# Ledger of designs, part 103: designed miniproteins, single chains, continued (5)

Each design is a single chain, and the fold is of that chain. pLDDT is the mean over its residues in the fold that is shown.

## One batch from the design tools (miniprotein)

Design m19563
Fold by ESMFold2-Fast:
Structure m19563 (fold): chain A 90 residues (1-90)
Amino acid sequence: MEELKKLVKPNEKLRQLLKEITDSDVLTASELITALGEYAARKGLGDPEDPRVVDARGTPLGEILGVDRFDFSDYEALLEALKKVTEEVE
């Protein structure tokens, strides 16, 4: 997907949250999604019945993204949420 290849810069809050996963200030949308998945796994935020689904309700991740729950298999919805907290690098 062309959208996954776009370079994005996470906002300060998201960058600080992902600091333990990546030191990059600019990454592709695909790399950002991968970093989010690793963060969710490290924090145990996966749904007990489906680890592809993240329950971010009441967490710093949920506050930053403005969503309570998201599904890594629904990359289009995830990309729309990320557009609110990233800048596209020209």
Scores: mean pLDDT 77

Design m19564
Fold by ESMFold2-Fast:
Structure m19564 (fold): chain A 77 residues (1-77)
Amino acid sequence: MEQLSREEAREQLLHLDRLTKSLESVIDNPGIRSLIRTGIQGIVDQTPLSVVRELLRELDLHPTLRELLESAIREKE
């Protein structure tokens, strides 16, 4: 059974997007990218991929977060 609802996944993605934007000046730091990937993994592991793809299309996410999220989706399929 799903651990995250669509609304819960949406709120977690928006929170991660705000965090990513706040860290934009250091976004190329491998440690910062690793922290963002960890957040993405938590969402992707607990949310159906179809829902994650729909949210990725609907939400205006930071480009780096979008790239890392797309990579995580491909790895999980």
Scores: mean pLDDT 80

Design m19565
Fold by ESMFold2-Fast:
Structure m19565 (fold): chain A 78 residues (1-78)
Amino acid sequence: AVEAYLEITTEKGKAEEIAKKIEEVLKNTEGVLDVEVIVASDDLIRARLVAESKEAIDKALEKIKSLEGVEKIESTYE
């Protein structure tokens, strides 16, 4: 399994709304095994995910990048 930590910057005031969409995307991505999503501020979301492969994480990241109001994603792999 591969573990990744995400820091996601959103449009101001949209972090809570977008965090719910991110959690849905991550839970519904094939190969994602575990998901934790935390709203850190009104424009910042932190997420941790465990996946079967780096490819599964890459698929999840592409889905998140396509969401309206997501401005920036930073990822760190273990």
Scores: mean pLDDT 83

Design m19566
Fold by ESMFold2-Fast:
Structure m19566 (fold): chain A 58 residues (1-58)
Amino acid sequence: GPLYRVTSPIVVPGEPPIRYEPGTVLSLEDIARIAEVLGLSPEVTLALMLRNGAVERL
């Protein structure tokens, strides 16, 4: 499946917060998990992350 590289630090809110460092490779399953925490769809979450330069497609 498609993979995405983190290009800037990502902090997902929670107790405890989840941190992804630049260079981390994310799958669609990882993005879906982030989306669930944010209350968004995986498609919307991925689109926002790509638009904001938080991840790049491999």
Scores: mean pLDDT 85

Design m19567
Fold by ESMFold2-Fast:
Structure m19567 (fold): chain A 71 residues (1-71)
Amino acid sequence: DEAHAEAVRAAREAVEAAMKVPGVLEAVAEIVSDREVRVRIVASSEEAAKKAKEAAMKVPGVVEVETEVRE
């Protein structure tokens, strides 16, 4: 299933891109459909959250990124 494989690739790349940002504590991807990947990011600062969101949104197939800042 190529569509599902693309979603899995997008999920993995988005998590990797977010986790490479200094200050990111957690990143989780959810495959909602063959064309829709959602990512949730927890960061230690607003700057890290913003940068991680931008990095994840650049991955083809990612349609939504939610960020949370935690102490």
Scores: mean pLDDT 81

Design m19568
Fold by ESMFold2-Fast:
Structure m19568 (fold): chain A 81 residues (1-81)
Amino acid sequence: MDELVARLREDVAGLERLLAEREFSEETVERMVESLVAAAEKLRELGRYDAAAEVLRAAGRILESRGDFERAAELYAEADA
């Protein structure tokens, strides 16, 4: 419910806005996505499936904003699983 998921949603929305407004290198975007996926894996290990799903959806939206719809779809599918 909770405060962790709410904070993650807010932080992720902020990051998505920055990515939409600012030009980042492809390497930087890949590192961001990799870090988010790793964080989601750790959250799942901790049983925080809600927080993991939010982080995966964030990574998917970042890839989608860059035109990588295939990888975005994979991350959305993981989030919904």
Scores: mean pLDDT 75

Design m19569
Fold by ESMFold2-Fast:
Structure m19569 (fold): chain A 68 residues (1-68)
Amino acid sequence: SNAKKAEEIKKKAKKELEEKIKNKEMEPRVLAALLVRAKEEGDEELAKFLEEHMSKEAKEYYEQLLKG
């Protein structure tokens, strides 16, 4: 079904994103922005994964974004 195909594509995209995060291929500022979005959208699984794999620099950018 169309719904199953959409979920499969979404899972693949999430897995590719997680691999890029794990391999430190993403800019720290991009990781910080993704964490803000994940928390705002209630994606607790992605938010936790990002927090576990973020560099100190990315965490510092995230704190700056929270402070406004």
Scores: mean pLDDT 78

Design m19570
Fold by ESMFold2-Fast:
Structure m19570 (fold): chain A 98 residues (1-98)
Amino acid sequence: HMEKLLEEQKKAEEERRKAIGDLLVNDAYGEGGRLARKTGDVEKALEEAQKRIKEMQDLVNDPEKFPEAEKRYNEFLKQRQADGEAARALIDAGEAAS
């Protein structure tokens, strides 16, 4: 019974870590794309994106740093919700103005 509970907890933690890692890596890659568009320097943008991706992977894979990764994940979710609401408001304003 105890071993089964520990296995279920480990599986849930693994799935959570994968979800957090995927979000943080995808966000770092997206920021690289924005930097490339702003500067026109694709090589520099790729280097910065790769550095951020490595930093995010290190945060997720290090048990001592994992709470920091979770904090960043929660902040990204809040930001994406706010961005979604702002985008919806712009669409609604555009339709009303048309």
Scores: mean pLDDT 64

Design m19571
Fold by ESMFold2-Fast:
Structure m19571 (fold): chain A 82 residues (1-82)
Amino acid sequence: SLEGQIVEELGRIGGAVLASDLSPEQKAQALKELGRALDSVMNRDYDGALEHLERLLKLVASVPEAVERAREAIRLVEEAKS
């Protein structure tokens, strides 16, 4: 399902964040925004999910894998919103 693909990409973002050289504080903030995005998706609040994913993207800007996965998650959420 499209929702399943979104959840999979959110999980991949989490993995990339945890494996990164970001500080513990930056990892905690990124995972907090990731959790908020997941909560929004589960509640079918796609506008809320996009807001949290955009905040997450800024937090993980130095982590190429997380940026790639976040952009794909944004694309899938936009598709779900349509």
Scores: mean pLDDT 90

Design m19572
Fold by ESMFold2-Fast:
Structure m19572 (fold): chain A 61 residues (1-61)
Amino acid sequence: MSQKELEEALSKIPGIDKLLAKQLAELASKSEELKKLVEDLIEGKISFTEFLRKVAEILAS
């Protein structure tokens, strides 16, 4: 699975710029919990605002 493919999918989501998409794809490759959140966001299972909230909670732990 390619980080570049994940970056492209993320960059197409309104509110996510290319730099943020790249950083999220990199983190998803190294963190199982973040990977699941990124996949849910791409699949439309969670909103962008809910995604940001959950990412902040994980990183604050």
Scores: mean pLDDT 76

Design m19573
Fold by ESMFold2-Fast:
Structure m19573 (fold): chain A 110 residues (1-110)
Amino acid sequence: KKEEIEKLGEEALKKIEELIKFLEEEAERNPEYKETYKEIIELYKEMAKILKDLLEGKITPEEATKKLQEIHDKLIELIEKLPKEVAEKVSEKSHEIFDLIQEAIELEEE
């Protein structure tokens, strides 16, 4: 179970890093949305920090779930402000990341 949790966490962290890179490139191409992209990037960085702390045993699954839910709510609001095509892609990737994290948390609670 510990090895599976680490693997899911590492996959989620990799997807977060790939999504941040994509958002940085989009912010450069579309300066009108620069502040919105910056806020979204900062939220994914916070998410990566929470996930790392969870994997290192620095926070409980319950605390991680609460913090991740707060980030998720903020991300939904900000993503809706983006152009439709970008919003759809970011939402899809975000869903994949949250699914991996949820699976890791559920394994940690067992």
Scores: mean pLDDT 83

Design m19574
Fold by ESMFold2-Fast:
Structure m19574 (fold): chain A 90 residues (1-90)
Amino acid sequence: SERLKALREYLERIREAIKKAKSPEEFYKEFEKILAEARADPRISDTDVDALEGIAAAYYHLKLTEGLEKAEERFERLAETLLRAAEARE
């Protein structure tokens, strides 16, 4: 499915952006760019973009408050849930 492929691509880009960012400002610059591309992508819905934004916010918050390891665990669980829900609706 093109939708599942797009969701996996955006999830990976978000993960990389958060890992590489040295400051909140650097993260938000890359994140805004990713979200703009996702919103323009005909393969995914506005609901999918909202879910990606929520996952990214949770991951970044956990990276700041509890560290990268716990943030990665939460990200993987949320990403898997989104992908399963997207597959079930197709």
Scores: mean pLDDT 81

Design m19575
Fold by ESMFold2-Fast:
Structure m19575 (fold): chain A 95 residues (1-95)
Amino acid sequence: SQRDQARDQANNVITGSNDFIQDVQRRLQDMQTRDSDTRQIVSGNTVTQLDTVIDRINQVIQRSRDVGVDDSVINQLNQRRQDLQQQRQQAQQIQ
């Protein structure tokens, strides 16, 4: 069903977002000790990647709501979006 497909998509995005959040956290930590040029490039690329992932999560949330995916899954997507938005703020501050 459309609902089952949307749930599978949402779960895949949640899993991918968990991995990406951990990768970004490591990158932000590493940037504390790197040179200015490297910091500027990596932080800029990280913000761009975060914007792309946040936009994807927004699309998946909307689809999930439209087809009636469980609130527990939608709440997990909202939490990942919030975490990514906080990391975006941190990435902007680090450059």
Scores: mean pLDDT 89

Design m19576
Fold by ESMFold2-Fast:
Structure m19576 (fold): chain A 91 residues (1-91)
Amino acid sequence: SRALELEEKAAELAWSDPDEARRYLREALEELRRAGTPEEELELAERVADLQLTELRIATGELTLSPAEREELERRKAEVIAELRAYAAKQ
């Protein structure tokens, strides 16, 4: 699908052009919305994209996290991974 192609482009650009990677991730989410992707799957995709964008900001030095904010990010990652596994198990 076009959404998957945009996500692939974002992954390829993540370390070389983070701003363009962010734009492709946003476009991928818009394509998923247009395709009538189930709300549960769309909400999970949005959470994954938010985490990826946050990690890109940390990697580029745009965002510096306190120890407490880093612990919260790790908790959010664990929650999203658990939800993705639960969703995959239902398919």
Scores: mean pLDDT 73

Design m19577
Fold by ESMFold2-Fast:
Structure m19577 (fold): chain A 97 residues (1-97)
Amino acid sequence: MDELLEAAKILVKESKGKIGGVVELRLEDGVIHLYSPNEETLRFAEEVLRKNGYEVKVLQEPLTGDHLVVDLSSGTVFRVEGSWENGSYLTNLINDE
């Protein structure tokens, strides 16, 4: 989760004043699987992560299994397991500990 949280933190910082929406992130075999219901947000997130050295696979459907959901505007991160039935608040990236 630390690697995904760092990726999420970069996305939140780079999106400030430019784009909003939510992104879904899953790390699988060193590759970040990325989804957003908004195509512009999805393309922005892919570009930002690739520029920061991450290998990214863009998906055309919502993530399943264990993943993170990040609200770029609020910086709020949720951990999701399966179909959201085990979803829980994880952290806020704007207020940083």
Scores: mean pLDDT 76

Design m19578
Fold by ESMFold2-Fast:
Structure m19578 (fold): chain A 88 residues (1-88)
Amino acid sequence: LEPLSEELAKAASEYLKKLLEEAFKLADEAISKLSDPEQQRELLSRVIGLVIRAMGDMLEAKSIEEIEKVAEEALEEIRKLVEETLKA
């Protein structure tokens, strides 16, 4: 294993764990404010989709800074999705 590739893989794993934790905290809070089971399921499905996309992007990232940017952008998209869903 190349040392740089190992550091990137470790960084991706750590940022993915943080992304999963924060994403599901945001989703859980939003779901608790929704009374419609269909809206709850759709929100959860969309959040999962954004997380999976971010995971792929992190694995393709070529620097730790790029991994961090992917995680930050994914969290921002999830926050916007939650805000939009709660306004609907």
Scores: mean pLDDT 81

Design m19579
Fold by ESMFold2-Fast:
Structure m19579 (fold): chain A 90 residues (1-90)
Amino acid sequence: IEELLEEVRELAEKLPEDVKRVFELMIEAAEYAAKEKDPEKTKEIIEQLREELEKLRKYAKENLSKEEQEIVEKALELLEKIIEEIEKKT
């Protein structure tokens, strides 16, 4: 999980500041979910993360360059893998 989170951070550095900030918040939420021991709280955080992933995907398609959209999709794919690993642990 930590290695995947670091890859997301590296990808986010290539994006506009506004988008990078959203990824930073999603990374923090994923780190919190990974450490959470309460299954119900973990599920709530994951549901919020999935909603933010969809919002960011839509924003990128409407507002970012094609190259930036590709970076966003790659970073979102890594976050989805992180979410799946957290769900398997719970």
Scores: mean pLDDT 80

Design m19580
Fold by ESMFold2-Fast:
Structure m19580 (fold): chain A 80 residues (1-80)
Amino acid sequence: SMDRELLEEARRRLRELTDRARAAVAAGNLQQASSSLLEIIRAAEEAVRRLSPETGREVRELASDAVSEVTGLILAQARS
């Protein structure tokens, strides 16, 4: 199914971007972490436009979780 292939592509892309954001926070590079956060949002929006509404919901949930995690890490690092 095209939807399945696009979902797996979106999952891989969001995981890669989240890993980059985590690495940036760990390095103290909050500018890079913020840039990666914006890339997560843009990648999710692009994927959702290509997907069925049902599969798009799954991508939105994955992106929401990633955004929440990365935002929490940025805020914790900024308070340090």
Scores: mean pLDDT 86

Design m19581
Fold by ESMFold2-Fast:
Structure m19581 (fold): chain A 63 residues (1-63)
Amino acid sequence: SGRERAIALLVAAGFSETTARAAVAELEKALDVLSREELVEMLVNKLGLSRETAERVIDALEA
């Protein structure tokens, strides 16, 4: 699923599986409320992800 791909991307970026799962759960709640740019900025600012990795996480959840 897109969720498992998003979790794997966060784990590859250095997060624990627990943190990655919690972050993805919050993103799924925000997907229908925030724009793509707001979701990307949230990942960059709160988790310190590169913009490229943040966009790949959002793409995985939108697929």
Scores: mean pLDDT 84

Design m19582
Fold by ESMFold2-Fast:
Structure m19582 (fold): chain A 88 residues (1-88)
Amino acid sequence: MKEITPEEAVKLLEKFLEEVKKAPDSAYNGYARSLAIYLLSLGYKEYFDKYMELLNGKRFTKDEIIKWLEEAIEKMKNSKKKFKYRLS
């Protein structure tokens, strides 16, 4: 497993948040998918259902993706622990 610090995870999620805020509507499903995969790789299995919804063609609104990112950032900041990726 690769290790990532909470600070590195927060920095990456904050970059996603800024990109989503500036992105056109056509890009939002891409950001939601990338976010779901990223959070799954960090061990947040609760995002598996969101990933499956995206694979089944569900479209999330910009506000839903922003809220999802803000919640993920808070979880990362509050953990204060190193996360480990699964590479399989």
Scores: mean pLDDT 65

Design m19583
Fold by ESMFold2-Fast:
Structure m19583 (fold): chain A 130 residues (1-130)
Amino acid sequence: SKFTKSVINGVKLVFDDFIKRLEELLKKNNVPQEVIDAVVKAVKETMEKFLKDLKEIMESTDNWDEFLKQAKELIKKYAEELRKKVEEIMDKFNVPEEVRQEVLRLIDYLEESIISFLELVKNMEKEAEK
């Protein structure tokens, strides 16, 4: 639906902003380009899987409360997967602990930003029904 496309596009914009901030953070800390590329690839692969599953949940749920509950579980699952993959990459390339902690905080911010976006969309939709 047009609405599903709008939500998916909105979440994609949140990921795009996250990727830009992540690249800027890693470049500022002199992380090698090969490591930046590996981390960004992990983010993009996680994003593509998440967006596919999110679309399926949107098409299979009949109310916003059920959708949001399942979507929150889905984002937590993919955020945990992303943290693990990014940690493994940073460990392999000996990225300093301070930089690793900043990247993990940025992933936490991504998780919260997606949840906040979906809650905002739910509230806007409920207001439109009045």
Scores: mean pLDDT 87

Design m19584
Fold by ESMFold2-Fast:
Structure m19584 (fold): chain A 74 residues (1-74)
Amino acid sequence: DLVLTRERLIAWLERLLEAMRANPKVPEEDIKRFEEILEKARNGELSYTEIKEALVEAVRLLRKHGIPVPPVPA
């Protein structure tokens, strides 16, 4: 199974958020929610598990709207 560092998870969340912003199908309220989550993650306010849960939600949101999911950062 794929194990990612906190830094890679945060970088992936940034990419997922940019994919959300690029698509008008995504509600603005969902974009703002993930912007707040990203800022908390960057400030060290979220656990590794909470960041993973946010990523799962972000991927589900993109899939719901038929948006291609960006790859995990190297």
Scores: mean pLDDT 82

Design m19585
Fold by ESMFold2-Fast:
Parts: structure tokens; C-alpha cells; sequence
Structure m19585 (fold): chain A 82 residues (1-82)
């Protein structure tokens, strides 16, 4: 199939927001992460064979973003560890 799936597009959008140097964009990324997981999104999707959401969040340079992401993931995907 040509192009990206809707799930892969959502993951890329979340990753783009989280990787921004802007704290407001990082918070928007976390909010979109929660919505994605609430709707049954898979944190192990690797869009374009790049990093998964789990890998992106584990390696995020901001400790506050990592802590909030861990709380969100634990709420919706308790079997997943950061």
C-alpha cells in the first residue's frame, strides 16, 4: 500500500511535537500521546522504520516529559515499561 497508515501519521505527529524545543509543543505531544493510547494506539509502531514512541520517550532529553509520558503509558498500557 502506498504511503503511511493513519496510526503511523499520528505517531510521527506526536514524535515531532515531543522533539520540539518548545515546551508548549512538548505538552501538546503528551496530550496527543494520551489521546492516541486511549483510542488503542500501539506504542511499538515504527513509522518509516524509525524509532517507536517507547524509544522516543525513553530517550527524551527532558526528564519532566519522560515522567509524564511514563504516567500516561502506565495508565493505558501498564505492561509497557519506559
Amino acid sequence: TFGLTDAEKSVLEIQSLLQSSNPESQKEGLAKLETFLKNGGDVNIQPKLGPSLVETLKNHPNPDVRKEAEAIIKKYKPDVKL
Scores: mean pLDDT 80

Design m19586
Fold by ESMFold2-Fast:
Structure m19586 (fold): chain A 71 residues (1-71)
Amino acid sequence: GAAAAAGARRAEEIADEAAKRLAENLKARGYEATYSVERLGGDRAVGTVRSPAGTYVGISDASGTDDTLKV
């Protein structure tokens, strides 16, 4: 329904913001970093950040993201 679609979109927006911020912080430290965001089922999204320092993966819902993407 419309509420489920809104929740999935919000989770994706939260994951995108968190992954982008982590990638920008890594670039500010002199690392190359890329990020991607993918919608999951059940009002969830996954953000992935890749750099020479490592790969960071966090799952987000409409209330926030896990601590892996928090910096």
Scores: mean pLDDT 74

Design m19587
Fold by ESMFold2-Fast:
Structure m19587 (fold): chain A 82 residues (1-82)
Amino acid sequence: SALEALRARIEALKAASDDPIARRAADLILEYVDAVEAGDRFTAEILRGLALISAGVLELIGKRELAEELRRLLAEVERLLG
């Protein structure tokens, strides 16, 4: 499925990244998917916010392309899950 393909892309980004902030941001997006699938909207909104903050930190420290890829993955997840 499209969601399984997105999970695999997020896991691949996490595995390929040497950056602990990027790895944690990827984990936050995966946890966000799990929270949405469980119907836990409160936890999902918190995890989404933390993932965006992590991407913002990556951009501030000069890792703009990695931040943009994480934001794109999160946006694709949101598009699929509503």
Scores: mean pLDDT 88

Design m19588
Fold by ESMFold2-Fast:
Structure m19588 (fold): chain A 109 residues (1-109)
Amino acid sequence: MLEEKLEELRKEIEEAFKRFEELVENDPSFEEELRAILQTTLENKEKLKEIAEKALKEGNEIEKVYAKALLESLEAAEEGLKNDDPVGAMREIMRILAEARLKAAELEG
């Protein structure tokens, strides 16, 4: 059933968020690792933006959901680095991607 698939996906998302918060609390290198990930992602920003914009024009509904999530995630990464908040940026990116995964699962049936 779709409801059972969505519940399992929500559980996976909740477990991922819990692991993230455990790393934030217990690993003193984790924030700097997140900063490096965000910086590397933004080095590819123009290519990722081009891919997302093409998917928004030519893609199916699922591709458009993920394309929008990618663009929103790039904005969150850029704002997080600007504000020196890589942890907050990654929390927002995880939220954006979680919502996209749930929406895509609903569209897949």
Scores: mean pLDDT 85

Design m19589
Fold by ESMFold2-Fast:
Structure m19589 (fold): chain A 87 residues (1-87)
Amino acid sequence: SLEEELKKLIEELSKVDPVAARVLENIYKRIKELYKSGELTEEQYKKLLEEMIRAAKEILKNPDNVTLTTGLILRVIGLIEQYILEN
């Protein structure tokens, strides 16, 4: 699932760029909290995913590890964009 793939990428990111990982993890936790409360609509989910793409693009401006952070962030963006396109 997208959520499992995002969790794995954020975990990998936390090993090379913990500040960037925390930003994405905060959005990921918000998605999980809304899902648990029954408040996560499809529209809200896509909005939060778009927020994660915006946050990811901001991280790309000042990555702590230029090569590894950039690679992981581009994978996050790609997965989310594919999900939005398919759904």
Scores: mean pLDDT 86

Design m19590
Fold by ESMFold2-Fast:
Structure m19590 (fold): chain A 58 residues (1-58)
Amino acid sequence: SMLDLLRDQLATAIANKQKEAAYRLAAELGIPKEFVDELIKENPTKEEAKARIDELLA
């Protein structure tokens, strides 16, 4: 689905530390910037980031 594609793109942006792209994608999903900032600090893989995003939006 389009929502799953957006979640995947957000996970990729977070894993690559692309902060501005991650903020835009997070806004489209209703995810706060604070979540993005905290997750980036944890230096996750794309798979780890995707799992955290999916858990938040469950």
Scores: mean pLDDT 87

Design m19591
Fold by ESMFold2-Fast:
Structure m19591 (fold): chain A 83 residues (1-83)
Amino acid sequence: MKKEKIRKANITLVLADIIDDEEAREVLRESELATDQSMTEEEFDELLEKAEKMVKTMDREEIEEKLLKEAGISDEEIERRRR
């Protein structure tokens, strides 16, 4: 379960970063859906909607911290992504 939470948090963070880039979002969607162990189209769309809502109400730095903490990622990894 922890690995799945980390993966979904990372995908949501990337989606938040590329929220205005439709082409980049489609590339990421195709990449994630191409793997047999990957998420469904519905799950990906849910992560995209979550990212869109967070971008409207929070700064990207706050989004990153919130998602990574929810996924159980360490302070070291959070610092690495910010720097």
Scores: mean pLDDT 70

Design m19592
Fold by ESMFold2-Fast:
Structure m19592 (fold): chain A 92 residues (1-92)
Amino acid sequence: DELISKYSFDVNRLKILLAIVKAGEKGLSVKELAEIVGLSQSTVSRNLRILEELGLVERNKKGRYVATEKAKELAPVYERLLLAAGEEVPEL
């Protein structure tokens, strides 16, 4: 049940992940992510915890969120899923 919840298609979680991928090595803060994806900071923080547990995001030496190599490899698949759902890929 928890595994299905973590790996299920979640539009907001995919938007957060793709925004982080697009930001590159500089990464993004919770506040910047909330502004980019149009979500509350609490929703962003909850989804970031799940993405960290999945090994898709990590914090850099400045405490900003960056994509792992796994997330970068999967980004084209996640972009296609988001577009298929009728959603927009985040722009930075």
Scores: mean pLDDT 80

Design m19593
Fold by ESMFold2-Fast:
Structure m19593 (fold): chain A 120 residues (1-120)
Amino acid sequence: MTEEEKEAIRKVAQALVEGKIDYETLKALGRLLKDSKNPELQAFGKALEEATEDDPFVKSLIEMPLDEFLDRLERFLIAHSKNPEEVKKLFEELRKAIENGDFEKAYEALSKIVKLLREE
């Protein structure tokens, strides 16, 4: 895992714990997904990284309640993973970390999700 990937995971984990998804968070998420071997995850990741702040899709994600954002992201990743049960388990760990304000546990769970999706 590169330093840029670690920084992207930290940005996403911090935003999730703080309950605020912003444009930089979506770009970081895009960076993490664009290196996926799954073509649909790769395309979604590239779209997020390349989108402008004024993109209506990006604005809709930023304005979305955190719980809805997490539910949609989990469902999307499960649909495109070879290990859907492990993704589901890691999202349960991620949600628990967010509820507890535990940045380090959120980072750990998100890091495991990213690693799983890259190694498939």
Scores: mean pLDDT 84

Design m19594
Fold by ESMFold2-Fast:
Parts: sequence; structure tokens; C-alpha cells
Structure m19594 (fold): chain A 87 residues (1-87)
Amino acid sequence: MEEESKRAQEIFDLILEALKKLAKDNKTYPKVKSKEELEKVREELIKELLKYAPELSEEEAKLFVDALFGNEEAVEKMKKLEEIAKK
């Protein structure tokens, strides 16, 4: 129970730290103006996230990035993880 919540929190912290580093290096990320730019930014964020947090699976990295950009299915899955982390 506590271990599961701690694991979820650690994953979120790793993702947040990786995204902060990416945003600091690239001033325009995740600032996106077009659908084409959105797809390029998504793929780059996923790859960079995995570089900074290699313990994450590609699916987990995609889930977080998709949720960040408003994908409904990803948002639903992230809410489930948040519920676990809040316990």
C-alpha cells in the first residue's frame, strides 16, 4: 500500500524532473502551435523522458506525455495512477 504509493510518486517525480530539464534546454518545448509540431514534440519528449528516466517503459512515458497534451484515454489512466499515489 505505502510502497505502491511511493513507487507511483517516484515515477511522477522522475517524469517531472526529466520534463523540467527538457523544457530548460528547449525554450519552445512544450509550446506547440500546430498539430505537426505537437506530434514531433510528443515523440521527442517520450525519447528524452526515457533518457532521463530509463526505468520507465516506453508505454509509461507515452502515457504521461499523451496525458500532458490532453489525450482522454491517457488522462483517464493518469487519474488512476494519481489515485494510487494519493493513498
Scores: mean pLDDT 65

Design m19595
Fold by ESMFold2-Fast:
Structure m19595 (fold): chain A 68 residues (1-68)
Amino acid sequence: MMSREELLAYFEERLAWARENLPAGLVTALEYAIREAVRAVEEGKMSVDEALEAVERFFALILEEAAA
């Protein structure tokens, strides 16, 4: 079970990696996905676990796009 603080740290780590390893367009897409997930958690519309799962699924799609 992940806390909100751990979720934010995890997302920052993923963004730091993405900024070093991915094209700018995919980094921007990931930043948007993370921003919306964090917003949904802050507004009580999504749990921390749901936000983590949503961003991880999106990140997996980004990695497939980057590998093509």
Scores: mean pLDDT 81

Design m19596
Fold by ESMFold2-Fast:
Structure m19596 (fold): chain A 68 residues (1-68)
Amino acid sequence: MDEEELEKLVKELSELAKIPEEELYKNIEDAKKDGDSIELIIQILKGVLALLKGEPVPDIDESKIPRR
């Protein structure tokens, strides 16, 4: 299920940002190697997608964003 969500987000982001899907998958793989969970990666991609659409991301609580 998470893989289907991720694939849909990557396709939509690739179309909107004109970034190759391979480049997005490489960034996702690097994030996984850095210890990021698939759930965190999906949340980040959803946020980026909303910003590219010109929409606010009201469901991402700034106070609950993990420390970098």
Scores: mean pLDDT 71

